Designed miniproteins, single chains, continued (3). Designs and how they scored, part 72

Each design is a single chain, and the fold is of that chain. pLDDT is the mean over its residues in the fold that is shown.

## One batch from the design tools (miniprotein)

Design m10490
Fold by ESMFold2-Fast:
Structure m10490 (fold): chain A 93 residues (1-93)
Amino acid sequence: GLSGALLSLAGDALYAKRLAEQGDNEEAARLAEQISESLEFFSSISPDPEVSEKLRRGSELARKASELARQGDSEGAVKLLTETAKLLIEAAE
């Protein structure tokens, strides 16, 4: 099942959130980009269109979080990383 991989990525999103809260926006952005890439990959290989769409949405949230972190918007990055983690926990099955 996809569940373990999604929960692991949710943990990574929460770690990236912590980095952004601590002002480490560069590392938060890098990790958020990595999460986005992983979710895009899982979306591309998922046989279920509904699961694929949820993973694509998660990828977009993580990508936006990375962009905000690079712009110095730590608060915006924290909010989107929180949303990414929640989505991935809910998508785990």
Scores: mean pLDDT 87

Design m10491
Fold by ESMFold2-Fast:
Structure m10491 (fold): chain A 62 residues (1-62)
Amino acid sequence: SEEYRRQAEEILAQLSEEELQRLLELFEVTREELIRGISQLLEQGESPEEVLEKILDFLKNT
C-alpha cells in the first residue's frame, strides 16, 4: 500500500499544477482521495504508465 501510494504521488508529480487542479475539480476529490484512487488501480494490476496515459487522455478529452 505504501509502495503504491508512492507510485501514485510520482504519477501526479508528472502533471502540471494546472492539470492537477483541473483533475481534482473534474472528479470533485481532494489530492489525497485521488492518490487513494490511483493506488487502488495500481494494486489491481495497472502500470504507472497506463494510469498516467488514462489521466492525460481524460484531461485532453474533457
Scores: mean pLDDT 82

Design m10492
Fold by ESMFold2-Fast:
Structure m10492 (fold): chain A 62 residues (1-62)
Amino acid sequence: MISEEKVEISAKILGVDKEKLRRAVKEIYESGDFSDEFIQAVAEKYGLSPNTLRRALFPVLS
């Protein structure tokens, strides 16, 4: 599970709404489905880019 603090930091870095990102991340973790298709569907549901959601789930060092 991703902590609230990490979600807030990721939302600020990625320029997206914290609540939308938190809900999207939670939905993926609760489902246990990390497929590209499911990530895309959840991202579209919350008005996020699939790449933004992937970066929040799997942080990459810039």
Scores: mean pLDDT 74

Design m10493
Fold by ESMFold2-Fast:
Parts: structure tokens; C-alpha cells; sequence
Structure m10493 (fold): chain A 89 residues (1-89)
């Protein structure tokens, strides 16, 4: 079975999210990024294809305040979810 991870990081201004694919094999995965405000349903921010070791960047909405970012990566019959809290400066 393929071991798949997504690493999330955010720019110093909290406006750009980076999703990096880590896997035990060379794979191409679809990354879907969502954001969620407190008490709201998740909204899709965008999608990108990435190979093992590649990073996809996503711009966050202006003036969103504190929110949760959720990345979903799908490839080779596996799905991995990673989330983080973002507090824009």
C-alpha cells in the first residue's frame, strides 16, 4: 500500500497556504483545498495536481479572519486529509 501524506504550511501574512505531497512512491495526486469559518460548512478554495515532493499554493480570501484550512489528497486508491488553523495577521 502507498503511504501518502500532505504537509501544510502558511505564509507569514497568513494569506497563502502551501500543500506538499509526501509519499513512499512516485505518485500524482489531486489536492483539494477547503476553508471553514467557525460555525460554517467547508467551502472549496481550489484544486491542484501534484507529484511526490511537489507543492501547490492556494490564495486565501481577503479579510476572512480566523479559519480552518483542510487539504484532501487522493491518489492510487488512498485519501489523506490534513487540516490547520490559520490566523491572518
Amino acid sequence: SVKLEVELSVSPDGRTVFATVKASEDVTVLISLYYRLPGEEPKELGQGMAKTGQTVSFRLPEGAGDFEVIAVAKGLGTTVTKSMLVRPA
Scores: mean pLDDT 79

Design m10494
Fold by ESMFold2-Fast:
Structure m10494 (fold): chain A 73 residues (1-73)
Amino acid sequence: MAQEAADYLAARIREAGAASVEEARAIADELKATDPRLAKDRIGVRAASATSLEVTVMDAATGEVGRARVPLA
C-alpha cells in the first residue's frame, strides 16, 4: 500500500539523519533504485516547514497516495 511505502521511506530518511531536502531526496532516490518495493512508485520529497519534510509515495498501478512527515536532523 502507498501509505506503508511512505511510512517505510520516511523511517529510512529519519534513520539516515537527513539535514536538508536535498539529502532526503538523495536517500529516497537510492532506496527507489535498490528496493523493488519502491521501484515502480512515484516518490516526492518536499519541505513541509523550516524543520520538517513531507514524503509522498504514489502507487503507479492504483493511483493511491501515501504521505508521511520527517523531522530534519
Scores: mean pLDDT 77

Design m10495
Fold by ESMFold2-Fast:
Structure m10495 (fold): chain A 66 residues (1-66)
Amino acid sequence: PLSPEEQERLRLYQAMLDLYNKTLEILKKLEAGETEVKKSDSLAYNIAQKYLEEVRRRLEEARRAA
């Protein structure tokens, strides 16, 4: 059976994967819609970048809380 430490690492990994997948979907949508998003609106890019930075901040906080 998994130790408490291993269980915590699994939870962290799952949380990271969830956040990563969400960020990846946003980036994939931007790449797929480059012609529409990139040339007309930099807001979508700024939103994606802010989201990426927030994900990173949450990972650091989760790491400290762990």
Scores: mean pLDDT 63

Design m10496
Fold by ESMFold2-Fast:
Structure m10496 (fold): chain A 94 residues (1-94)
Amino acid sequence: MPLSPSEQLAATAAIALAVMITVAESRGEKELAELLREKGKEIVDLLEAGDYEGALEKIEELIKKIKETNADEELKEETVKLLELIKKQIEKVK
């Protein structure tokens, strides 16, 4: 069944975030996993509402907070790269 553009972006972001949360949890990176869960939900909720500007702002905030965690540097870089890809998809739709 076809999804609206906002629903499609929200679903894509939710799946990507769920994968990264699972990877972080499997590596014992609890702080990173919790940060992704809490801020990821805010991002997905904004995308479902069609608030692309709000979603972009929350993604930038999340990227900054990830860089401040004591998580594995490679895992942080991969997570930031994923969030930057989500930003590019939002910019194409708005």
Scores: mean pLDDT 83

Design m10497
Fold by ESMFold2-Fast:
Structure m10497 (fold): chain A 99 residues (1-99)
Amino acid sequence: SAVEELAELVARAVVEAYRAGKVTLEQVRAARAALEALPADASGEELVAAANAVSPEIGRAVAEAVWLGRHRGLSDAQIREAVVAGLARAAAEVEAERA
């Protein structure tokens, strides 16, 4: 689905940023928590702002996801679902690499 494809794009972008030393696992977890804490009707712009407050690199990945998701006809709620899932996958992959 478009939501699953978007989640995978976010996961890859965040994992690559981690491998490049640009984000920490703590920032990935904090960004996910911040997005999950937003109201259910949060806009794509609010998703970007919340992620950017934790990390500009995660904010960039979320901004790209908002742009691409809207181009594919996804609602901001579906984009939020994809971004949260993508950050969860990125955190799991990073944790596995550290073990």
Scores: mean pLDDT 88

Design m10498
Fold by ESMFold2-Fast:
Structure m10498 (fold): chain A 82 residues (1-82)
Amino acid sequence: MERVRITLVVEDDGEAVGAIARVAAEAGFEATVERDEERGAVRVTVEGDLPLEEARRMAEDMRAAAEAAGARVLELEIEVLP
């Protein structure tokens, strides 16, 4: 298993952030939420030990959840950590 970090930057929308956090929680991970008030955006980060393929699926599920809640996803990044 790789240690991975998934980062989504979305428009500041409480429903979208909540939906992203729920996807992470259902997969057994805790989401870290940081608000960028200057940009009107929120950075949501999930870090843990999981296969890269599962990380990609979770990232896409998070993106879909945010978009379904009406928020625009500005950035989506998956990093394999050392």
Scores: mean pLDDT 81

Design m10499
Fold by ESMFold2-Fast:
Structure m10499 (fold): chain A 65 residues (1-65)
Amino acid sequence: EPVALLIEVPPERVDDLAERLGKVPGVTSVERAGEGLLSVLVEPEAVEDVRRAAKEAGGRVVYES
């Protein structure tokens, strides 16, 4: 089942990270959830790739389903 992640990211990097996450295999959706927040739906096997991309952009995963 897809995993839901909430990622906190500096506001100036939101659009760049959203574009990068949309290119990760196994990511099914990327949506703005608020100021400096991205909601990501990702296949379980791609969760670690998403965590790496978030960390590289100065963000962090604040919630995982």
Scores: mean pLDDT 82

Design m10500
Fold by ESMFold2-Fast:
Structure m10500 (fold): chain A 74 residues (1-74)
Amino acid sequence: AVERMRELAREAVAALREGTLAAFDAAVEKLGEISKLARSLGVKPEYEDRKSGVVSLAEFEEELEKIIEEAEKL
């Protein structure tokens, strides 16, 4: 599970950096998979606590890293 989260996170971040609409759609899909895997491992993604905020790309990358680190502890 953790290895798949790492793979999905790398693909999502790469897509967001690419800046194309198709890549953005792919990133959103992979983020959904990461969220599902994190919850199955008992880890709540930090971005779910922001119910109305806009996140910069850098903040988003940092949050993905934190989720993966928490999952690795399990």
Scores: mean pLDDT 62

Design m10501
Fold by ESMFold2-Fast:
Structure m10501 (fold): chain A 76 residues (1-76)
Amino acid sequence: MDASVYEPIRDDPLFQEAAAFALELLSKRPLTEEELVEALVEKFGIPKGVARSVLDYLIFEGKVVRREDGLLELAP
């Protein structure tokens, strides 16, 4: 009952700011997963794992999609 409910980072203001910044970057142009993760790491000083969690969250919410060529883009 403990491990499966452990996701406090989604409620953090920093997580929400990172998510908003990712959407802003993708609204300008498609990016690779590595480009987006590195941009989040550089901007917020967060670990790469947290940056990947932000990306996974945005894909799960349907706000970002992966293209077949490996680029990420803002969902329509």
Scores: mean pLDDT 75

Design m10502
Fold by ESMFold2-Fast:
Structure m10502 (fold): chain A 62 residues (1-62)
Amino acid sequence: APSAEERRRLAFALQLALKEGLLTEEEVADLRSRARTLREAADLAQEMGRPQVAALFRAFAG
């Protein structure tokens, strides 16, 4: 299970991507339902055709 810190980082990264216009509200909701970590969110973003978001999430994951 992801740590509280991992969950907070994922939530922050999703909100940042939304605010920057890189993801829609619908895409953020989809990622929130399916991803538990930044790496999972990055892989899903890549599959959704959002490679820029995938790169951002991987950078945040370290």
Scores: mean pLDDT 84

Design m10503
Fold by ESMFold2-Fast:
Structure m10503 (fold): chain A 86 residues (1-86)
Amino acid sequence: SLIEQVKEGAEKAIEAMEKAAKAGKLTSEMLREAVEAARYLVKHFPEVTELARRLAELAAKYAESLGDEETKKEAEEVAKEAEKKL
């Protein structure tokens, strides 16, 4: 189903970010893309809100480690919106 494909995509995105972080290859661009993906999921796919929250929280954590304060704030806002819907 579409929902199962969306869940799989979100899980793969989380896994890819964690692998990139461990390899020291994480970029602000990747984090911004993850935040926008999480925002889209929170808005359109209530069935994956918990995964979207996890993706946003992970993006916020890594944005902080990169010194990207703008991406961190955006990620934290998306995570808070997701938590309100849970």
Scores: mean pLDDT 85

Design m10504
Fold by ESMFold2-Fast:
Structure m10504 (fold): chain A 89 residues (1-89)
Amino acid sequence: KAELEAEALRTIEEILALQESWGVASGVAAEDLFRRLLEQAKRLKFDLAAVAADAEAQAPAAIAAADPEGQRYVELVVRLARLLAEIQA
């Protein structure tokens, strides 16, 4: 569990760094965003496994349509969805 949480935090940090490189400063700590995402999923009873599966299914088309930075962003978002699903299981 702790190893999955560490990977999720690293993935969020990479997403935030990419957003900051685009001039979008979130001001949100990676740990805060991670906790919010898990709390929202629990409160709203999101099926995170289904969300991750849908993200993986859509990823090839999204990657094909995106520029190289957009491709990296999609890969990170899919990775985060998968990690969150594993943490909730």
Scores: mean pLDDT 74

Design m10505
Fold by ESMFold2-Fast:
Structure m10505 (fold): chain A 63 residues (1-63)
Amino acid sequence: MESLRRAEQHLDQAEQAIKEGNLDKAKEHLSQAIRLAQQTDPQSRQAILQRVEQLSQQIEKLE
């Protein structure tokens, strides 16, 4: 639960950073979310990684 909550928090902060145009900060938060996802159960990991992929694609389109 703790790793899942922390990963979701990092994903929320990555989304906020994207909205602010701070892509470096967004990438840092996505990296932390990916690391934390490896410590979660398979369903939670899949949900986190799907959101990471969507946000990563959004960052690439903005660059």
Scores: mean pLDDT 83

Design m10506
Fold by ESMFold2-Fast:
Structure m10506 (fold): chain A 93 residues (1-93)
Amino acid sequence: SERELIEELTREIQEAVRAVLEEAGEREAGKKISEAIRETGEKYMGMSLEDVAAAIRKTVAEVAGKLVSEEVRKRIVEAVDEVARRAIERYRA
């Protein structure tokens, strides 16, 4: 179902962002950003995968901009973009 695909996308993005933040030593920021990703996925449930991915990307960029350096923010936004791209391509195959 589309709900299951959105839940999968949200989880994959959370895992990728967490990995980048743990490597950067930003565990507290990781908890807050992971929660923001989960809440955004739930809030936009019922939209397209592309729209949910875009909403999560925007939320991650905004929350990270307040919590971590610009370099770390750029890395996690790039991780979101890569995970979303791969997941959408996989679901359309």
Scores: mean pLDDT 84

Design m10507
Fold by ESMFold2-Fast:
Structure m10507 (fold): chain A 93 residues (1-93)
Amino acid sequence: SMDAQNDQFRADIRAGNQAAIDRQFDSIMAIMADRGVPQAELDTLRTRYQNSDAATRQQIRDLMVQRIDAGSNGDQAAVDQIIDQIRDLLMRN
């Protein structure tokens, strides 16, 4: 089920599974692209994420887990807000 996959995604992110973290980041980038974020900004966000410090990466991982929780609860407004928070965090740094 979707909920069982979401439990696994949370566990993988908390364990520091880089492949799972990268897949979640790619999913967020795809949602931003679908919403009309320009490719040049998506490329900037990806570069800033790759060059971010440990504290920023931890904040992004925490937001990824919160996004999965919001999605599991059907809270689309919270999902959208968390994606915007990730975008703002990376664009400010």
Scores: mean pLDDT 84

Design m10508
Fold by ESMFold2-Fast:
Structure m10508 (fold): chain A 94 residues (1-94)
Amino acid sequence: SAEYEALKAEIEAITAELERLYQELEALSKSHKLSPEQQQLLTQVGAALALARNTLANLDTLSVEEARRTVALLRDILAQLRARAEAMKAALAA
């Protein structure tokens, strides 16, 4: 269905953004000594990426309503992680 294809495209976009975010933070971890809170953020981005990939792989097992709720949750998680990553990048640049 058109709704299912739109939700799939949104999860694919979120997954790609989480992959880029993980790569950026992992690169920073190789050049900087991270605080425990910064290391926890890298771990949380990795967990969110795993969740997004698992959701994409199993999207056909969800109703359209469940898929919409999961997309909204992943979007919120991405927004929060992105904000925290920007704060971390700013702190490491100082």
Scores: mean pLDDT 88

Design m10509
Fold by ESMFold2-Fast:
Structure m10509 (fold): chain A 55 residues (1-55)
Amino acid sequence: SLAQLQAEIARLQAEIARLEAYMDSTELSLDERLEMVNRIRELRDRIYELREQIA
């Protein structure tokens, strides 16, 4: 349903915000930072796919 898709998008956005906050507040190695950047990219791609389903 539309409501379920919107809830999932909100959940993914919250996860991205948590990861970005962690990166801003935590000293990470280059490898750890690259892993988190890749994870954020995957989450953004998933949001894009879900938004396409709503359209």
Scores: mean pLDDT 87

Design m10510
Fold by ESMFold2-Fast:
Structure m10510 (fold): chain A 74 residues (1-74)
Amino acid sequence: SPVQEKMEKVKKELLEYAKKNNYPEEIIEEGLELAERIENMLLARDYVPSDEAVENILASLKHIMDQLKAELEK
């Protein structure tokens, strides 16, 4: 599936980003779960995202993980 291939790349890059920046495991798990929810939504709608949309999804997930980490530290 083109959706699964593109989202697998997103999950891989997200995991590499999180590991490189020594994110807590709970934040890594949340980021990957969000990516899986997006994948399932795209599959349910039979929508294949553009490469630009894939990059935007990745950037948004990184941003969300950064915000979740900051919120948990309050």
Scores: mean pLDDT 85

Design m10511
Fold by ESMFold2-Fast:
Structure m10511 (fold): chain A 91 residues (1-91)
Amino acid sequence: SMKEKVESLKKEYEKAKKDLENTQARYDETRARVGRLSEEAGKLYEQDPEKARQLVEEARRILDEADRSFQEAKKNYEKTKKEYEKAVKEL
């Protein structure tokens, strides 16, 4: 039934919203961590340039992974929101 479809889509939308909130919190935490790694790399640059480079590479990898997850969560949120809103209008 249309009511069962709306209930299913609402659950998917609510899950996507929670996933986005959790992913944004993790993204913010990751940005703070990356900031700390970048500061440490800056302090080490003249004394240990190889370790400084490794910290920058680690920071980049971690930030890229977090950004990818955040972008995917945003896309899923937008998709599930639109599908839910459309189904509600068709009731």
Scores: mean pLDDT 88

Design m10512
Fold by ESMFold2-Fast:
Structure m10512 (fold): chain A 96 residues (1-96)
Amino acid sequence: LSEEQQIEVDLAVVEIALAVDLVAERNTKGPHREELIRAVEEALDAVSAAAENPTPENFQKAADALRHYAEVARKAGDEETARIAERASQIVEDLA
């Protein structure tokens, strides 16, 4: 990765980590919590794969996973987490 691309990936990782902390701190009971945990794990895996093998395909997969996480967060009523995930998705998509 270029230095600029590495900074963008690092920013996306920080945004995702913040979103994970917000989900973990929530004492939310119900089906949306399990769906949120799955969605954030899938997003983290996709971003990690893109960082290890930086191809347009892997960055697109990471952006798609982050958008899905945002959708799940919004369905759960978590607009703050949805905004963080959307922002991370934009950063990663710009690298594709």
Scores: mean pLDDT 73

Design m10513
Fold by ESMFold2-Fast:
Structure m10513 (fold): chain A 83 residues (1-83)
Amino acid sequence: RRATIRRLAAEALARRPDLRAALEPLPDLTVAVGYLTGVLGPAHSFREVAELLGISEETVRRHFEKVFEVEVDAALERMKEVI
């Protein structure tokens, strides 16, 4: 379980080196959820992610929101440069 989460987090970081600095301080579970839900990689349903990681769908949603906020904040910073 923990080994799988850590592997998925490492895979996400390898695929998104542009976000490494923002993702490194986040828990491995948060990064793994972002990878499996399509924010950082291939899309799976929250139910499928919950089953794969052995957590509740509500826990998946909570971690998804954290990763989504990182992506949104990065996008807003880029937009702020354009007005």
Scores: mean pLDDT 67

Design m10514
Fold by ESMFold2-Fast:
Structure m10514 (fold): chain A 111 residues (1-111)
Amino acid sequence: SSLLEYIEKKMEEAKKSDLPEALKLALEVIEKLKDKLEDSEEARRAVGEAMERLAELGLPEEVLQELLAHAYEIDANYSALLAGLLVLGAQLGMEEALLERLLEVIRKALK
């Protein structure tokens, strides 16, 4: 799980950064994982849950729109998008239990 270790490292870096830097880390993660993860209905639902929780934590709409626009432009699937959302979640203080559950969705999506 070198890809999971990579995601966890980027999440830890995001916790120590400001939101603009965390967005850059999230974009890097989506780009790196674009062709490494299978898509799934579980990942699609997890993206919806992550987005809802990020909004509750105060993620600005413009930051979310930039992440979504980038994911669309590079044809990233829901599993890769979820990994980017986890990086933002780590910076915004998303609960460890939720982060772990969403990471498990990504683990199941590894090619």
Scores: mean pLDDT 89

Design m10515
Fold by ESMFold2-Fast:
Structure m10515 (fold): chain A 87 residues (1-87)
Amino acid sequence: SLLSPEQIFWAHLFARHLVQHLSPEEREEIKKLLEEGKYDELRAKVTEWMKRAFPSLFNSLTPEQQEELVDLVIREIARLLGVEVKE
């Protein structure tokens, strides 16, 4: 992994915090994007959320680390919402 164990832990915490604070409508939209395999749209949304919430952390990462971090967040969101991620 390109990410430190601490960064991986942070990704899981961020995903849990985000899912807890989603409206019912936002939660259904995210579930639909996951079920339809619209991962590019999800990556864009998660990237924007992370840049707004934790700009110092996110902007300190390489593009490859940012991509891996965003993918980890998406996988944890899918797990929390009970949707299987198609690899």
Scores: mean pLDDT 80

Design m10516
Fold by ESMFold2-Fast:
Structure m10516 (fold): chain A 62 residues (1-62)
Amino acid sequence: MIENLKNALREGLRAMGLSEAEVDDVMEVFETAYRESVEKGEENAIGIAVREAMKRAAELLE
C-alpha cells in the first residue's frame, strides 16, 4: 500500500515550505503519474511518480 509513502511525501513537501494548496498540486501530479505508469505496465511506477512530483515541487518553490 502506498499510503505511508504518500503521507511521508506530504510531510516532506510541507517541511520544504510548500503551502497546503501547493502540496495538493504536487500530490495530484504524483497520483496522475502513478496511475498512468501502472496502466502502462511500468515496473517502477512509484519511482516515476516520485520523480514527476519532485519536478513539480521544484517549479513551485521560490
Scores: mean pLDDT 81

Design m10517
Fold by ESMFold2-Fast:
Structure m10517 (fold): chain A 66 residues (1-66)
Amino acid sequence: MEELARHAAEKLVELVKAGVPGVIDAARQGVEQHASKEMADEFAKAIEAGDVERAAELLLRINQER
């Protein structure tokens, strides 16, 4: 699970660095479907900053919902 979260975060950061539009908005919307707006905003900021570790950590916390 940690490997999957890290892989997803890494790919999203790569897409943002490549200049693909809408990646940050899509990532935020995806998280918002399964978590709070606050977590979605933090995740979007981590992806925008290129912080793969923080983004992966947030994805792991979302998966703890049961």
Scores: mean pLDDT 76

Design m10518
Fold by ESMFold2-Fast:
Structure m10518 (fold): chain A 92 residues (1-92)
Amino acid sequence: MKDKVKAELRALAAEAEKKKAQDADMAAQVSLYGSAYVYVKINGIEGRKIVNEVANEHPEVSGLIARGFNEVLGLSLAQAKELYAQSKKLAD
């Protein structure tokens, strides 16, 4: 599971980097989606480690990834699940 979560977050970070040049708001939304996904799948300290690892690999969007994760940490797990579900519906 952790390896799949890291792979998903890396893919979203790469997409955020591409989107940042075109639309900073979309890059921020992708970062929030990725952060909500990590929080739902890998809770607590382990989730933070995964987010930090991916952010270090993507310096252009590291601030957006870290900010998104900090926002999600301020939410309840139920609110994070709602944010993740809403983001998935927008991607469909």
Scores: mean pLDDT 65

Design m10519
Fold by ESMFold2-Fast:
Structure m10519 (fold): chain A 91 residues (1-91)
Amino acid sequence: SKEEVLKKTIEAIERANREATRVYQEALAAGASDEEARELGRETLIRSLEEEAKKSKDPEVKELLLEAAKMLRENPNTGLNDLIDFVIEKV
């Protein structure tokens, strides 16, 4: 169902974001600059979304996660809320 695709995709984005936030915070604690920590967090978010897509058995969820990762790669101003809005509008 569309509702199930939306739920699974948002849950995967939230898992990816938690991993990215963890990496960002650990980088700051290790003495990285805010700019360096943000870059590591962004790269982690992109990779985590692509890994969530690989693990997904639902082709619609897989495609949405890959499109979310692509949005982040193509536009550095794209944030978490933009990804969630994209998924809601697309489903």
Scores: mean pLDDT 89

Design m10520
Fold by ESMFold2-Fast:
Structure m10520 (fold): chain A 86 residues (1-86)
Amino acid sequence: DPLLEKARESYEQILEIHMEEFNLPSLEEARRLRARYVKRRELLEEGYSPEEAEAIANQLTDAEIEAFEEEWIEELRELLRKVEES
């Protein structure tokens, strides 16, 4: 699927930018940082305290991070589809 490949490439580029911007040692750390940041934001919007949001985000497993990434990639794919239809 060409749109899925483009979405994955866009996501990887975002991770590379974060790795360089925050001087992270690996893409793995960029993935973790991004997932935790977005998870904290979502929890704050749901009414969790900053302390609770941080505790939950720090408990994210590798599988949960991968699931989160797949959701973001699918969202990017839908955005790309809308652009190509326009």
Scores: mean pLDDT 79

Design m10521
Fold by ESMFold2-Fast:
Structure m10521 (fold): chain A 99 residues (1-99)
Amino acid sequence: MTREDLERLLAEAEKAGNEEAAEVYRLALALLEDPEATRAALLAALSPAAKELLEEALNNPEAAEELEKRARELLERGELSERELRLIQVLLLWERLQE
């Protein structure tokens, strides 16, 4: 995904009134503008369980199905919030943009 893709997706999400998607794209663009400060703030918002899931996803991108199952189990146990899952998705998107 390119910066232009993110800017287009943000504009489309805002036009459609999809604030959840718009927030994800705004955070991804903020990471491009100030990666160190934005990344630190997002990581600070994550619980230890959420940080562990993020590290596992970064180290094993091919294990997407197993990671999705684990994320669902953590959500069901209340050990992960929907907000933390969105932050993990933004951080994973950021790492993929750097590749």
Scores: mean pLDDT 75

Design m10522
Fold by ESMFold2-Fast:
Structure m10522 (fold): chain A 71 residues (1-71)
Amino acid sequence: SVIDILKQVIEEMYKQGLLSEEQKQELLDIIERNKDSSTEDIVSAMMRFVLEKSPEQVGDFSDLLTSRLLS
């Protein structure tokens, strides 16, 4: 499912040290709050969080999302 893919992206970024434990939990909460929304809305909410909290990671996050969602 899309939700499983999004959770995998978050887990991968956390394992690579690109997200703190707090940022990981916040992104998982965003997915859970928006689970009944469109993929576009979920991704937009996640991207807004990354832009606010870790703007330097937005490129890596975007690349991982694109790679996983288009696979």
Scores: mean pLDDT 82

Design m10523
Fold by ESMFold2-Fast:
Structure m10523 (fold): chain A 86 residues (1-86)
Amino acid sequence: SEYSEEKEKELAEEVERLKKKLLEEGVDEFMAERLAVAVVALKEGIISREQALASLDRLLEQLGADEETKEKYRKAFEEQVEEVEK
């Protein structure tokens, strides 16, 4: 296993911290959770940035999001990625 119980807990806590930050920035709970998971997966090297953005675009299309909503969530994702790459 690549992840111990301790590491899984640490990753879950990081997801919760990012989710809380996104909620404070006005992202809804469903999208905040999905974005937080994607950012943590990118940071851990599980997915690429291109894969994360493609997955986000597919999710937003399935939810019927308009272009303004898509731009808002792409921006939120990019801002969180920039923070974890510091």
Scores: mean pLDDT 76

Design m10524
Fold by ESMFold2-Fast:
Structure m10524 (fold): chain A 83 residues (1-83)
Amino acid sequence: AELVKPSPELEAILSAYAESLGIKNEDVRRLLAQIFLSLQQGTPISSFREELKRIPPEDRGKVVNFLVRNTGYSRAEIESLFL
């Protein structure tokens, strides 16, 4: 799936929010922002399975928490994408 590039202002807001959730890896925060915006445009989360698998294991739980809190997807559905 093609990732949506956020505006610098929106990317900064999303990055700060992800950092507040303990996501310290800037590449992970940037990827998460792009995935989130693509989801808002109607792209299904299953389209990002390969991108999500590239997230380091130490950040996976935090990424799952972000997506569960900010999207309509269930924790089980999101976690299945990392398997």
Scores: mean pLDDT 76

